# Ledger of designs, part 91: designed miniproteins, single chains, continued (3)

Each design is a single chain, and the fold is of that chain. pLDDT is the mean over its residues in the fold that is shown.

## One batch from the design tools (miniprotein)

Design m11151
Fold by ESMFold2-Fast:
Structure m11151 (fold): chain A 70 residues (1-70)
Amino acid sequence: DREELLKRLEESIKAASKLSGDKKVPLPPVSEIARELGVSPSSVSKLLKRLEKEGVVERIPGKGTFLKPA
């Protein structure tokens, strides 16, 4: 179930964000996450965009996606 895989990814990112403290931790590229989960890059991108809006991650042009510091 692709919805379940995306939900588990969301939960893992949120948990990692709580553990990262004040440090920006890089996430793998969208293409790599999509390949590992067997989902479309579009699905991963939509999830990360939602998490960015929630303040969980930060997208930096040319550098990738990072867990936002606490």
Scores: mean pLDDT 76

Design m11152
Fold by ESMFold2-Fast:
Formats: structure tokens, sequence, C-alpha cells
Structure m11152 (fold): chain A 74 residues (1-74)
């Protein structure tokens, strides 16, 4: 493990999370979901999903699945 490689990958992970959250906000708006609690849960789930995917940005299909799951919990 190189610490420099970890720092670079962590910044890429953070960018992937931010981009995936922006996509989630667009999907939430398209679905007419305005509950801030659902939006927060979706952002949290998106963050975990990006880390579990090895820091790759989520696809629209993956984001839609997360939105559907969190909306069903509300």
Amino acid sequence: MGREDIDRHLEELQRAVEESKRLADAVLAEAGITDPAVARAVHEAVTYAVFRRGGRPLSEAEVRAIVDAEAARA
C-alpha cells in the first residue's frame, strides 16, 4: 500500500460520490420525491454504494434502485 496512491484514490472516491449524489438529486426530482429525509437516506446509501463499488461513479440504474429502496422505506 502506498499512502500517495491512497490519497489520490480517496480524492477520486470523493468526486465519484459527489457526481453520484448530483445524479441522485436529479432522479429524486424526476420521481417527485421532495421529502428531505428520503433525500438524505439516498445520499447516504449512494456514498456507501460508491465505496463498495471500488470508487466508481454509480450508473443511473444503480441510483434509481437506491432511490426506489429508500422511498419504499419511507
Scores: mean pLDDT 79

Design m11153
Fold by ESMFold2-Fast:
Structure m11153 (fold): chain A 104 residues (1-104)
Amino acid sequence: PIDLSIFQKDLSLNPKTLEEKLDYLLKQTIFAKKKTYGETAEKARNHLVEARKHYLNEDYANAAKHLQEAAELMEKNPSLFDPKVIELAQELAIEFRKLAGINL
Protein backbone atom coordinates (compact mmCIF):
# COMPACT_ATOMS: atom_id res chain seq x y z
CA PRO A 1 0.00 0.00 0.00
CA ILE A 2 1.11 3.54 -0.73
CA ASP A 3 1.83 5.35 2.54
CA LEU A 4 -0.07 8.57 1.97
CA SER A 5 1.58 10.03 5.11
CA ILE A 6 4.48 10.97 2.81
CA PHE A 7 2.06 13.36 1.06
CA GLN A 8 0.42 14.74 4.22
CA LYS A 9 3.25 17.26 4.48
CA ASP A 10 2.59 18.45 0.91
CA LEU A 11 -1.21 18.33 1.43
CA SER A 12 -0.75 20.60 4.47
CA LEU A 13 1.01 23.12 2.23
CA ASN A 14 -1.47 25.82 1.31
CA PRO A 15 -0.63 26.59 -2.34
CA LYS A 16 -1.75 30.20 -2.74
CA THR A 17 -1.46 31.05 -6.44
CA LEU A 18 -3.33 29.30 -9.25
CA GLU A 19 0.04 28.34 -10.77
CA GLU A 20 1.22 26.81 -7.45
CA LYS A 21 -2.06 24.86 -7.14
CA LEU A 22 -1.76 23.62 -10.73
CA ASP A 23 1.90 22.56 -10.24
CA TYR A 24 0.88 20.78 -7.02
CA LEU A 25 -1.88 18.86 -8.84
CA LEU A 26 0.51 17.88 -11.65
CA LYS A 27 3.00 16.60 -9.05
CA GLN A 28 0.26 14.59 -7.29
CA THR A 29 -0.72 12.80 -10.54
CA ILE A 30 2.89 11.55 -10.71
CA PHE A 31 2.77 10.37 -7.07
CA ALA A 32 -0.59 8.61 -7.61
CA LYS A 33 1.29 6.51 -10.20
CA LYS A 34 2.17 3.23 -8.63
CA LYS A 35 4.14 1.32 -11.33
CA THR A 36 0.92 0.40 -13.28
CA TYR A 37 -1.65 3.26 -13.44
CA GLY A 38 0.24 4.91 -16.28
CA GLU A 39 -2.55 5.49 -18.83
CA THR A 40 -5.06 7.14 -16.46
CA ALA A 41 -2.37 9.20 -14.69
CA GLU A 42 -0.92 10.20 -18.10
CA LYS A 43 -4.33 11.41 -19.33
CA ALA A 44 -4.82 13.43 -16.12
CA ARG A 45 -1.30 14.90 -16.43
CA ASN A 46 -1.91 15.80 -20.10
CA HIS A 47 -5.04 17.76 -19.13
CA LEU A 48 -3.12 19.53 -16.32
CA VAL A 49 -0.25 20.39 -18.72
CA GLU A 50 -2.79 21.86 -21.19
CA ALA A 51 -4.49 23.76 -18.35
CA ARG A 52 -1.13 25.27 -17.33
CA LYS A 53 -0.32 26.21 -20.95
CA HIS A 54 -3.70 27.95 -21.35
CA TYR A 55 -3.32 29.67 -17.97
CA LEU A 56 0.09 31.10 -19.00
CA ASN A 57 -1.54 32.37 -22.23
CA GLU A 58 -4.31 34.02 -20.11
CA ASP A 59 -6.87 31.63 -21.66
CA TYR A 60 -8.60 30.92 -18.36
CA ALA A 61 -11.73 29.43 -19.94
CA ASN A 62 -9.77 26.64 -21.69
CA ALA A 63 -7.57 26.22 -18.59
CA ALA A 64 -10.76 25.63 -16.54
CA LYS A 65 -12.07 23.15 -19.16
CA HIS A 66 -8.90 21.03 -19.00
CA LEU A 67 -8.90 21.16 -15.17
CA GLN A 68 -12.52 19.98 -15.14
CA GLU A 69 -11.62 17.08 -17.47
CA ALA A 70 -8.67 16.12 -15.21
CA ALA A 71 -10.89 16.31 -12.09
CA GLU A 72 -13.59 14.13 -13.71
CA LEU A 73 -10.98 11.56 -14.78
CA MET A 74 -9.58 11.45 -11.22
CA GLU A 75 -13.09 11.22 -9.71
CA LYS A 76 -13.84 8.17 -11.92
CA ASN A 77 -10.68 6.50 -10.57
CA PRO A 78 -10.87 7.28 -6.81
CA SER A 79 -8.65 4.28 -5.90
CA LEU A 80 -5.74 5.91 -7.79
CA PHE A 81 -5.99 9.45 -6.37
CA ASP A 82 -6.29 11.03 -2.94
CA PRO A 83 -9.80 12.54 -2.41
CA LYS A 84 -8.16 15.83 -1.37
CA VAL A 85 -6.31 15.97 -4.72
CA ILE A 86 -9.62 15.44 -6.58
CA GLU A 87 -11.24 18.15 -4.43
CA LEU A 88 -8.37 20.57 -5.15
CA ALA A 89 -8.69 19.96 -8.92
CA GLN A 90 -12.43 20.70 -8.73
CA GLU A 91 -11.85 23.87 -6.65
CA LEU A 92 -9.12 25.08 -9.02
CA ALA A 93 -11.45 24.59 -12.03
CA ILE A 94 -14.03 26.82 -10.27
CA GLU A 95 -11.35 29.46 -9.54
CA PHE A 96 -10.25 29.47 -13.21
CA ARG A 97 -13.89 29.88 -14.34
CA LYS A 98 -14.26 32.88 -12.00
CA LEU A 99 -11.00 34.34 -13.33
CA ALA A 100 -12.28 33.87 -16.93
CA GLY A 101 -15.46 35.79 -16.03
CA ILE A 102 -13.44 38.64 -14.48
CA ASN A 103 -11.02 38.92 -17.46
CA LEU A 104 -13.57 38.59 -20.30
Scores: mean pLDDT 68

Design m11154
Fold by ESMFold2-Fast:
Structure m11154 (fold): chain A 77 residues (1-77)
Amino acid sequence: MDKETLDKMLDHSMKLIDYAVKASVLRSQGLEDSADYKESLRNLLLSAEAVARVAEAAGDPRARESLRRNREELEKL
């Protein structure tokens, strides 16, 4: 993996972690039906899609399956 691809992966991963923390906090407070929780989940899934697309561009054959599962979860929101 080249430095530019790694830097993109790290940026998307940091955003993924931030949204995961936000969703986890809202869930721990019983706010699973809130708009803020659903928006945090959507942003989490979109950030995960971005990471998977960087992996796909780098030639990881698992990226296609990850993108498919991520789309399925987005469709449930």
Scores: mean pLDDT 76

Design m11155
Fold by ESMFold2-Fast:
Structure m11155 (fold): chain A 61 residues (1-61)
Amino acid sequence: ALAEAQERAYELGYRLGRSLDSEERNKLYQEYLELLASAPPEDQPALEEAFNRGLLEGAAA
């Protein structure tokens, strides 16, 4: 469901924000892109918001 996809997007963003390893960052971003591509177009803005929130919080942690 959308809520589960948003949680996954947030987790991917959070881990990406925390990571200092370029290879790990690339893998996490690819997983996010695959999640986004598998979602209906109407759900994509919510997933992007969740990912960006995770990214900001991860980078600040």
Scores: mean pLDDT 85

Design m11156
Fold by ESMFold2-Fast:
Structure m11156 (fold): chain A 100 residues (1-100)
Amino acid sequence: MEEKLKEIQELAQKLLEALLNDDIETAIKLAEELKNKIKEFLEKNPDLPEEIKKEAEEAIELIDKAVEAYKQGDLETARELLLEALEETGNFISLVQEEL
């Protein structure tokens, strides 16, 4: 469990760095990896409180919206949605650490 949470934290940090460097292409790829790691974490921990699952699901939805904005060439909307996804991911991580 701790190793998977650490992988999520490391991906979130790399995603933030890509956004700060205006590398949206790398940010989208990192966000998709982050989404997959969050999904894997939920699958391995089905007994997590609903509040934690909700934060994870909101992060996943924001990543999916960011990917769609990127595909449409709306880089500004993609960036804004990825920043919101990072905030929800941060909330998810904090809640998991408090529960576990």
Scores: mean pLDDT 86

Design m11157
Fold by ESMFold2-Fast:
Structure m11157 (fold): chain A 87 residues (1-87)
Amino acid sequence: MSVEEQLERATETLRRAAEEVSTEEALERLRKEGVTAEDLREAARRVREEAEKLVELARKAGLDAAPIEEAARAAVEALERAARKIE
């Protein structure tokens, strides 16, 4: 997998993750599966850490980091909102 392919897949994964935790139906599923607000906040921290690494990788490869930064921000915000609603 090339760096460009890795960044494209990561960006798409983050976009889907943000959408999947933004609905009331998704929150109900997470509650039934025993996912806690702390689990979602931990996921948000991990997304932020991985996004920082991917942004650095993109910059070193001479690629545009904006898509990954935007997708990661949306995913972190969605996870933080889900954590507040699930508690």
Scores: mean pLDDT 81

Design m11158
Fold by ESMFold2-Fast:
Structure m11158 (fold): chain A 94 residues (1-94)
Amino acid sequence: MEIVEEAVKEAMEEAKKLAEKYGWNFEEYKEEVERAAREAAELIVERYRDKLDEEELKELATGAAKAAAALALKNGSAEEAVRELRKALEEYEA
């Protein structure tokens, strides 16, 4: 729970900086960015909560949230961003 909220907060801060750097409209895609970050962090927590310690889980959830947020900001779709994350996780566990 706290891990997810911390990951979302860091992902939103990073996405805002990326938007400023590239001249993207952060406010236009804010809902998609937040949704992607939250779903990515939740996915990591659900999948790895029993396999990683708290610090490793925080690091992985935050990394996944930032990646999903950046992708959602770029293409305007949380669904696409989370789908790409699911594929990456399947590849790493295979």
Scores: mean pLDDT 81

Design m11159
Fold by ESMFold2-Fast:
Structure m11159 (fold): chain A 93 residues (1-93)
Amino acid sequence: MEEAKKYLQKGLKAYHAGDYETAIKYFTKAIELGSGEIKVQALLGLANALAKQGRYREAAEQYYRAADLLEKLGKKDEAKDAREAAEELEAKA
């Protein structure tokens, strides 16, 4: 969990710097190691970084994963928003 949080922070820093390739790498590590809220944030970060690179199909997949986890956490509204984001990205791919 502590390591997942560290990788999430590194991913966010890279994303804000416009380094989407590095952000993807760190968010992927945070997803592998994380659970709950940390994993949701990492999945959403990964989806956004992939979308910035025009990788719409891959970005949509991560939004669907985030939606599934958000439903398990009881966050129904956020889950719906993530599913809608995924559907919009699939339409672009």
Scores: mean pLDDT 89

Design m11160
Fold by ESMFold2-Fast:
Structure m11160 (fold): chain A 131 residues (1-131)
Amino acid sequence: MQELLDGLRKVYEESDEEELIRDVRYNLAGWGVRLTDEQIRKLIEVVLSLTPEEIELILKAMVDPSLPPWAIGAALLLKRQQPPPGVSREEWLKQALSILVAMVAVLMKKYGLDLDKPEEATKKLIEILKS
């Protein structure tokens, strides 16, 4: 998990922010997750600040049957931590970032948390998932 987080931070540092937000938005749209560019930007920053333990809590929450049907498959894909055959490491890291943003967003929506205040919402989300 720490190696994945380090890779995600490197992709964020080396990427054009507008292109990265566009790529994340496109991936999220394919999963039925609709967010503004400002919400995506803030959620990327939130995801990059998560600890390995907090990500494990999020992954465990993805087995909830009230979540969208892609949720469990996405969690299993992230646990693998290796790119699928034919996918570059950079492309995999962009997909992994998009998956984490989507997971955080759908959990925030499930628990009625404010996506426009993602730092506060994330703190509350982690408290809920620990309970």
Scores: mean pLDDT 80

Design m11161
Fold by ESMFold2-Fast:
Structure m11161 (fold): chain A 67 residues (1-67)
Amino acid sequence: ASLLQGKQLYKLLPQEKKSLLFAIVDKFKLPGSAVYLLAPLDLETLKLLLEKEDPEEVLRLAQEAQK
């Protein structure tokens, strides 16, 4: 998914999902733009990513989920 698509989806997301996106970005020290990259992922996938400890694994799973 494109960064533009992620920005459009982010505006429509419920607050719970927005909070998870920011929690993931903060935990793994990702750039702020990663919020938009992760926005297309479902709530269950985002909760799973938040439980991970390895930022490389998080990025890999996010890339696979967007294909």
Scores: mean pLDDT 71

Design m11162
Fold by ESMFold2-Fast:
Structure m11162 (fold): chain A 98 residues (1-98)
Amino acid sequence: MIEELEELLKKAEEYILKALDDKDPAKREEYIKKAEEYWKRAAEIADKISTLPKEYQDRAKKILADVLEKLLEYMRKKGLVSDEELARFEASVAALRA
């Protein structure tokens, strides 16, 4: 479960990054669709993990925080987020790691 969640979130991240970097609207839409499919599968696994002991939930939160941090860093470098949005997202990631 945890390893499958990590793989699905990494694939979703990969397609989100491809969508953000691609200037072709048709390719961006295709990448977003693929990211959505992987994200939905990850959400189903995360829901199952929510019924497991705290140790598994903590591992899932760490994986999600790692993925979100990478996306946030990419958005920061591309100028896609304001300083206020950046601080809010950083606080959300910190909460997941707590």
Scores: mean pLDDT 75

Design m11163
Fold by ESMFold2-Fast:
Structure m11163 (fold): chain A 90 residues (1-90)
Amino acid sequence: MNKLIKILEVVFLSDQEAIVKFEVKVPYLTEEVIEKIFLENIPGVTSVEVEIDKETKKGEARVTAEPGVTAEELAEALKKLDPNAKITIL
């Protein structure tokens, strides 16, 4: 439902940590709102740190998950946030 962000790139640093690069589609989205969206929609995520460039409306979210969460589970949850996201796990 409602694409508030467009996922541009996902970089897995480990099974428990990923950097999600995205574009903000609506100007009222704050870093705190996006952090809440990731925390509420991705099971097993323990922290989210979001930075948004106000000029470009592009952002980066550093997502950290519990050790029991797999990269595949994170990718599936991210696709639920943006069904058009192309995420490749190496």
Scores: mean pLDDT 75

Design m11164
Fold by ESMFold2-Fast:
Structure m11164 (fold): chain A 86 residues (1-86)
Amino acid sequence: MAAVERGIERSVEAVDKAIEYAKSIEDPEERRKALEELLKKLREERDGLEKMLSDPSIDPEEREAAERLLPLVEEKIKEVEKILKE
């Protein structure tokens, strides 16, 4: 449990740093590309988590981790999508 919580926290921190880095890019085209690439990676992670949760043979600890991580990834997807609209 503690290891899963630390993993989730570090994953969220890494995404937040990636968002701030992308927002700091002075060139509008490069900034958009960085945000679009981040969005693509987040959507791939969401799809992977949904696939894991649909597998009845998944380990209970992996299921718990995926169930906790999925809503956080969905929140970050919405955040990046909002930034891209501006």
Scores: mean pLDDT 78

Design m11165
Fold by ESMFold2-Fast:
Structure m11165 (fold): chain A 99 residues (1-99)
Amino acid sequence: SSMKKKVQELISKLIGLLLRRIGLALEYVLLAKNKSLTEEKKKEIERELEELEKEIKEILEQLKKEGTEEEVKEAENLIETTKKSVEELLKEAEEIEKK
């Protein structure tokens, strides 16, 4: 079935936010591995991750208003799957920082 243009635009924005979130978590773990994770950079990444979580929730609420039940479920699945990947990366970075 044809997806509404507004839903397509919201999904494109959502994917961009999800990829940015994964990218920040990857940056975090790579900086930790290289002993290059400064307190300033850690706070910057944590702040950006919090902002992305807010934006992701806002896009999901818009999708719930504009999209079908199936389209919303697919978006929720993408959010959940990528969130688990982010949590695994952040846990890896935390384990590396343990002394």
Scores: mean pLDDT 87

Design m11166
Fold by ESMFold2-Fast:
Structure m11166 (fold): chain A 103 residues (1-103)
Amino acid sequence: MRKVAELIGLLLRVIGLILDAEEYIKKGDLKGALESIERALRALEEAKALDPKDPRVLRVAEQLLEVIRRGIELAEKQGDEKTKRRLEELRRRVEELIAELRG
């Protein structure tokens, strides 16, 4: 019971951070988007550690991957190669996490 509540809390945190990142991207704020994405990945890694079998973990990971992709597109448009490289690193980490969750 306690682990389920902790997992739900972490997943809700990841979803909230994804929504924050999407708002930052919409406003052209790459720094805010990057910080939200990095926090979302940390919470997602913690959620995976609690229950890698819960299908909600995979679903939220896929949503995070999509927002990272949009962040990369914005970084390209702004010519921010440093932030683009960091987001590509984070994309790779999320892709690896998704592969592990799928087996």
Scores: mean pLDDT 88

Design m11167
Fold by ESMFold2-Fast:
Structure m11167 (fold): chain A 76 residues (1-76)
Amino acid sequence: AQEELDSLSDLEKKALLLIVNSGEPLTPEQIAKLLGISRETAERIMDRLAERGLVEKEDGLYRATEKGIEVAKAYN
């Protein structure tokens, strides 16, 4: 099986793990504050994770997909 985490940056892995561990949809601003990065960087990272099907964007909020949860389990 292809490991999605093998193609993610360290920051993208941290962002995915954060979303999965929160259990709740998060705004780019919340993600930026929790990771200590800019809002623009958080949006860029979330868009990349969404492109991979690991998170989804709904009404300006990002949430982990089932695929994202499984990938995050492998990271730990």
Scores: mean pLDDT 78

Design m11168
Fold by ESMFold2-Fast:
Structure m11168 (fold): chain A 62 residues (1-62)
Amino acid sequence: SAEQAELEKKLKEAVDKLLEANKGRPVSLEEWEAFLRSVLSDEEVEEGVKIIEEELEKLKKA
């Protein structure tokens, strides 16, 4: 749980940073996956991708 919470926080910060850097440019899920692979370990990537996918879906629907 503590490890999960830290991972989620790190992911959220990375996502927010990437989204701000890409103002006006859409980012595909594949590009997100590539970015996550550079920030996270291989085992964390799958969970990271799932979190990003959910956040991205929520952002598009909001």
Scores: mean pLDDT 68

Design m11169
Fold by ESMFold2-Fast:
Structure m11169 (fold): chain A 55 residues (1-55)
Amino acid sequence: SRLEELKERLAKGEKVTTGEIVDALIKEGASPSTILRAGTQSFLDKMKKEAKKSL
């Protein structure tokens, strides 16, 4: 999925914007509260750690 691609890019140290994550979550039908959280730097940082842990 697009979200998984973005997680892999984060794990590899590539720059990913909060906007790309928000767009991916909208396309995958995430809840409004999750989409709002995706706009924060802390959400991006947590996703980055999760992606590295999953690879």
Scores: mean pLDDT 72

Design m11170
Fold by ESMFold2-Fast:
Structure m11170 (fold): chain A 67 residues (1-67)
Amino acid sequence: GSAPQVEVRELEVYLPGSKEPLKVKQVTVTDPATGESFTLYLVEDGGLFAAPRPLTPEEIAELLRKR
């Protein structure tokens, strides 16, 4: 089948001034037919965003701070 390949990582992201980390799921989806991939971030508070590549924890924290 042509089902996409999915890799999931669980990340803890500290926002400036926060005592507790936000839990964020990093989901990388690869199309096995084309080799193209994209990364989705699912935030425990219900936030969702996409990125063209895996981000560093600092980049994730900055995006979450600016939302």
Scores: mean pLDDT 77

Design m11171
Fold by ESMFold2-Fast:
Structure m11171 (fold): chain A 61 residues (1-61)
Amino acid sequence: SRAEKLARYQKLLQENMDLSKQALELQRQGTPEALAQAKSKWDEAMRNAREAMRLLAEIEG
């Protein structure tokens, strides 16, 4: 349903906000290990953003 898709969309946005905050904190540390972890979190956030945009398109169009 539209409501189920909207709930999933909101969950993905919340997860993405948390991942982005973690990634920025790791980037500030600047060690090779921290930068590798930051990249992993950015990649996950990007996947979440793509899924969220797809869900939004299905809801709206």
Scores: mean pLDDT 87

Design m11172
Fold by ESMFold2-Fast:
Structure m11172 (fold): chain A 120 residues (1-120)
Amino acid sequence: SSLLEELEELLKELKENKDDKLTRALLTLNIFSLVITLVRQDASLEELEKVIEILKEIGKILEDDPELKELVEKAIEILEKMREQVAAETDPEKRREIRQKAADELDKILKEIEELLEKL
C-alpha cells in the first residue's frame, strides 16, 4: 500500500524532528489525514493493524505533548474498536458502515488537532 508506505515515511520524519513542537503537530496532522483516507478506502485488517502500530509509536514520541498524545490515544481506541467490529462482521454493507462511523469519529479528532495547531 502506497498510503501505508507514506505513513511510515511521515513517522520517520516525526522521529527526526522530535525536538520541534510545531513540526510534531504538523506531521501528526498529516499522519491523521492519511489514516482517515486509509480507513475510508477499505484498508485490509492487516493494514489497519500496521496503522495502529504506527500510531502507538507516535504516541511514544509525543510524550512531551500531552494534548496531542491524548488525541492520538483516542484515535488508537477508535481504530482498535473498528478493526474488532469489522473482523466480526460478515456483511459487506455493515462493514462499510462501521468504517464510515470510525472515519467520522477520526475526522472530529483531526479538527481538534487543527484547532490545537492554530493555538501554537
Scores: mean pLDDT 86

Design m11173
Fold by ESMFold2-Fast:
Structure m11173 (fold): chain A 87 residues (1-87)
Amino acid sequence: MEFEEELRKLVDRIVEAAEAGDYRALSEATQELLDLLIKHGVSDELRREVVRALNEYVEAIRSGKTPEEVEKARQRLREAVDRAIAE
């Protein structure tokens, strides 16, 4: 599977797991995402950006933030992933 396709599928799994409150699936998908970024030589800076955006998105859901704030956090996660793909 190509890096971009695999990365997008992992992001979708993270989103689904977070929205379902499935913390085991979320943890597994997050670890696979980080391993994939490392394997493909994504820079430390971009990896930190992806991790930060992911943590913001998960925390927005857990803390019961507004749907607007959750959507903004999800968009930031997608933007961080797109930047990692572009490198």
Scores: mean pLDDT 81

Design m11174
Fold by ESMFold2-Fast:
Structure m11174 (fold): chain A 74 residues (1-74)
Amino acid sequence: KKQKEAKSRHAEAMLAEAQKKLERGAKMRAVVDIMRATLLANYAKRYAEKSGWIPLLYKADDLITEADKLLKEI
């Protein structure tokens, strides 16, 4: 139970870090930051899929979609 809780918190933290990297990458047009945000969001998405955590899955998918759009603009 504690291990599952720690993993859930870690996945949420990864998504939060991905959001910060995406915002910084968009502002600075830093492809590396946007790509890193996509990687972190994919980690959160994979965890959400395996755990059935639908709200986290939607948030991760939204971030990945936004990152893909930004990469096409750069």
Scores: mean pLDDT 78

Design m11175
Fold by ESMFold2-Fast:
Structure m11175 (fold): chain A 93 residues (1-93)
Amino acid sequence: LRAEREAALARALELARAHGIDAELARRAAELPPERQEAVREFHEALTRAVELRRRELEERGLDLGDEAVYAELTPEAEAWEAALAAASAAAR
């Protein structure tokens, strides 16, 4: 799970670097040329997979996904990933 999550996140970072994609630009995907819309779709797929794999890691630890402690762990990680993706996107320009 961890290695698969790291691979999915690495894919999202690679797309962010190659195409200048971050979470904000992904929300505006409909405004982009078709070629960049495809890259944004792949980015979303990779990031969603990373988040899903992290949730599975927490479930395997026996954590209840309804607990505030689980949300406290997931939210900072998601924010850190968005920050890393934004930095990678900025460096691509």
Scores: mean pLDDT 67

Design m11176
Fold by ESMFold2-Fast:
Structure m11176 (fold): chain A 87 residues (1-87)
Amino acid sequence: MTEMEKLTSKYTGYILSGIGLAVEAEIRARRLLEEGDREKAEEEVRRYGELARKYLELAIEYAKKTGGEAGALTARRVVEETLRRLL
């Protein structure tokens, strides 16, 4: 396996992890808001949002080495938009 192939594989995994964590934040926040617990909803969005951002930063770092950072930047934009809509 070439070094570039290895970097591309890690990049894809980190993007999927970041998006998955943002989706989980939205599901958890919506449930807590329906229960009237706004404070816990904000805590879940912050916690999962921080993890999602960490994975996307890793994806961008790996993508820069292969020249394929457009996908990672798009994923970051979608995640940030999702998190902003919740708080």
Scores: mean pLDDT 77

Design m11177
Fold by ESMFold2-Fast:
Structure m11177 (fold): chain A 113 residues (1-113)
Amino acid sequence: MKKKVAIIVDEDTAFRSPEQRERALKAVEAAKKVIEEMGAEAYVFFTPADQIPEVVRGAAEEGFDGILVISDDPEVRERAIKAAREMGVPAVSAGLTPEDAEKAAKELIEKLK
């Protein structure tokens, strides 16, 4: 059975400007491609920053094997990682660049092996 990964995107920072939106969409595409090429399933959730910890808990309860959080806000990333840790689910965070998202996706997949 394939591993399931939740890609949770901070829409408050991702959609702040047209340039940021384009970057965020490319970051999501890069992460999704890495996850799928490694044989896992990727599910994308665009989420308001204040709801991210609850979405992280929901993904853990639904049986997601790993969580990737994409946000330009370090505090949002820290809160998301804390929520995942409390739920016992592997999680990694990335900024809104394709390079950061790809690196984080690779790190997450290594934790799922």
Scores: mean pLDDT 86

Design m11178
Fold by ESMFold2-Fast:
Structure m11178 (fold): chain A 107 residues (1-107)
Amino acid sequence: DLEEVLKEVIEAYRKTEKLPEDTPDEEIRKKLKERVKKILEEEKEYIKNHELSEEEKLGLKLIEAAKNNNEEEAEKLKKELIEKGYATEEQVESAEKLARLIAKLLE
């Protein structure tokens, strides 16, 4: 499923950036990887300069657990975010899928 989602992201990027149809998936993947790295660097700078709320701290822990394929910790953190009213079930599922997709892309 993650591999299929990654293919959809590559295709969406190709269409959005109006890249030639013959542009290799590997080249698009490299461009996406560079963009994601820049976003992650900007997020690290934000975290460094701002006090995080409990919601933000739990959200970041979920992302880290998902990226590390720590399914038990991810499950626990999803439950906690929902129970505390910080996120809906759909939001935690989307965040987990995105974190796993980013980890797959950065491989």
Scores: mean pLDDT 79

Design m11179
Fold by ESMFold2-Fast:
Structure m11179 (fold): chain A 71 residues (1-71)
Amino acid sequence: AKEKALEAARKAAEKAAKEGKSLTEVILEALRAALGALMDAIKDGKKAYELFEKLKPEIVRLAEEIWRKVQ
């Protein structure tokens, strides 16, 4: 579940950054993609959201790194 969420976040962040979106938008798209992947993998919305909250700092850091790399 965690690995799928981080992969989804990475792909969303790379796409948004290449489209010229702001850092805030890249972070938000990464977070949305990660939550979607967790909801799909776990199917229990509460458990998916609990894991998502724990992963938020790592997802934000990943999105920031990708945004800087694409500049």
Scores: mean pLDDT 81

Design m11180
Fold by ESMFold2-Fast:
Structure m11180 (fold): chain A 61 residues (1-61)
Amino acid sequence: LDPLDVASALAEVARHLPPEQVLKLAYGVLKGLSDEEMAKLAGISVPTVRRLRAEAERRAA
């Protein structure tokens, strides 16, 4: 999967979150950060990051 496509899909899936958190999650995808690193950066739980990433990857495919 193209990281840019995943980041775009993640921004759509996570639009219910504050824009600042959405940007941090998209940045994490583009930089290839782990779910744990993205959770720390965005201030959300690891299970939430995994769910959002899986949904974004499904939409990007």
Scores: mean pLDDT 83

Design m11181
Fold by ESMFold2-Fast:
Structure m11181 (fold): chain A 82 residues (1-82)
Amino acid sequence: MEARREEVRREFERLLPAARERLKELEARNPEEWAKVDEWDKEEVIVAGAVYETRRRLDDEAAEELAREVAEEIRERVAQRA
């Protein structure tokens, strides 16, 4: 089962940069509206987008749960370094 978690982790991490660029595109289109969104909520949008694309590409509902767990691990690592 570990091999599946690693596959989900790799896909999720590959999709994070694209999700960040997608958010930048959304901000560029509506800068006034996105200026009202705080940085924590923006990070949630990025994570949600990467989770959704991971599930869609792997065509597996279990991949969504694994991607959310990976996202939580990444958040914990960031919090420890902050």
Scores: mean pLDDT 73

Design m11182
Fold by ESMFold2-Fast:
Structure m11182 (fold): chain A 78 residues (1-78)
Amino acid sequence: MEEDLREAVEEVLKAIDEGKLQEGVARTANRLMEKYSDEEAARLTAIAVRAAKIYKENPDMSLEEALRKAREQLEAER
């Protein structure tokens, strides 16, 4: 799971840099749905998107810290 999340964040970061965020998100979600339920794949995709945005805006932050903050923010929005 953690490695799949890290890879998902890297795919989303690349998609943001290429200006193809929607395509990158869809690709990541489809790949995660091969291993996880639709509900879990959607949740992991949301975490990856949020973490990628946090990481890009905070260059001094580790990817692990960005993932932690993304999970906390998404839980608070429920």
Scores: mean pLDDT 79

Design m11183
Fold by ESMFold2-Fast:
Structure m11183 (fold): chain A 73 residues (1-73)
Amino acid sequence: SGSSIEKELQQLEKKLDQVTAEINALNQDLADRRRRGVVMDDQARQDYAKRMSDLTSERVKILQQIRQLKENL
């Protein structure tokens, strides 16, 4: 309905959905690789761990921003 805070909340919620979808996709890829018996080397495991850490940190930041904006409504 057009307040700047409402628009910012909608954008953050969309970004949260995107980050959550990426985390879910990463977890599904790892599960599929295990099911198929694909052995990942140490570099691949480190890359997945880094990506998961970055996505999880981003999700936490988005949730904090959403909470802060809702408190200001």
Scores: mean pLDDT 85

Design m11184
Fold by ESMFold2-Fast:
Structure m11184 (fold): chain A 76 residues (1-76)
Amino acid sequence: DKDVKSKQRQEFFDYSVKLISKHFPLSDAAKNTQARILGQVVQSDIIANTQTYFNDGVSKQSQDIINDLKKKWLDL
């Protein structure tokens, strides 16, 4: 449903911005850009049942962030 997906995307984006803000000392603009990109990739990976962005050797911190985002997406 388009309306459900719109609400889910907004909630996921807000969560992603908060999570990235905790881990990276970036400007607000850079944090928002990274959150948007990562959030879209995580959503696409879950929907397609693929791992397009998540390469072998991703740092534990990055993997923990990705896993947190995947859990949040599935909980919405």
Scores: mean pLDDT 60

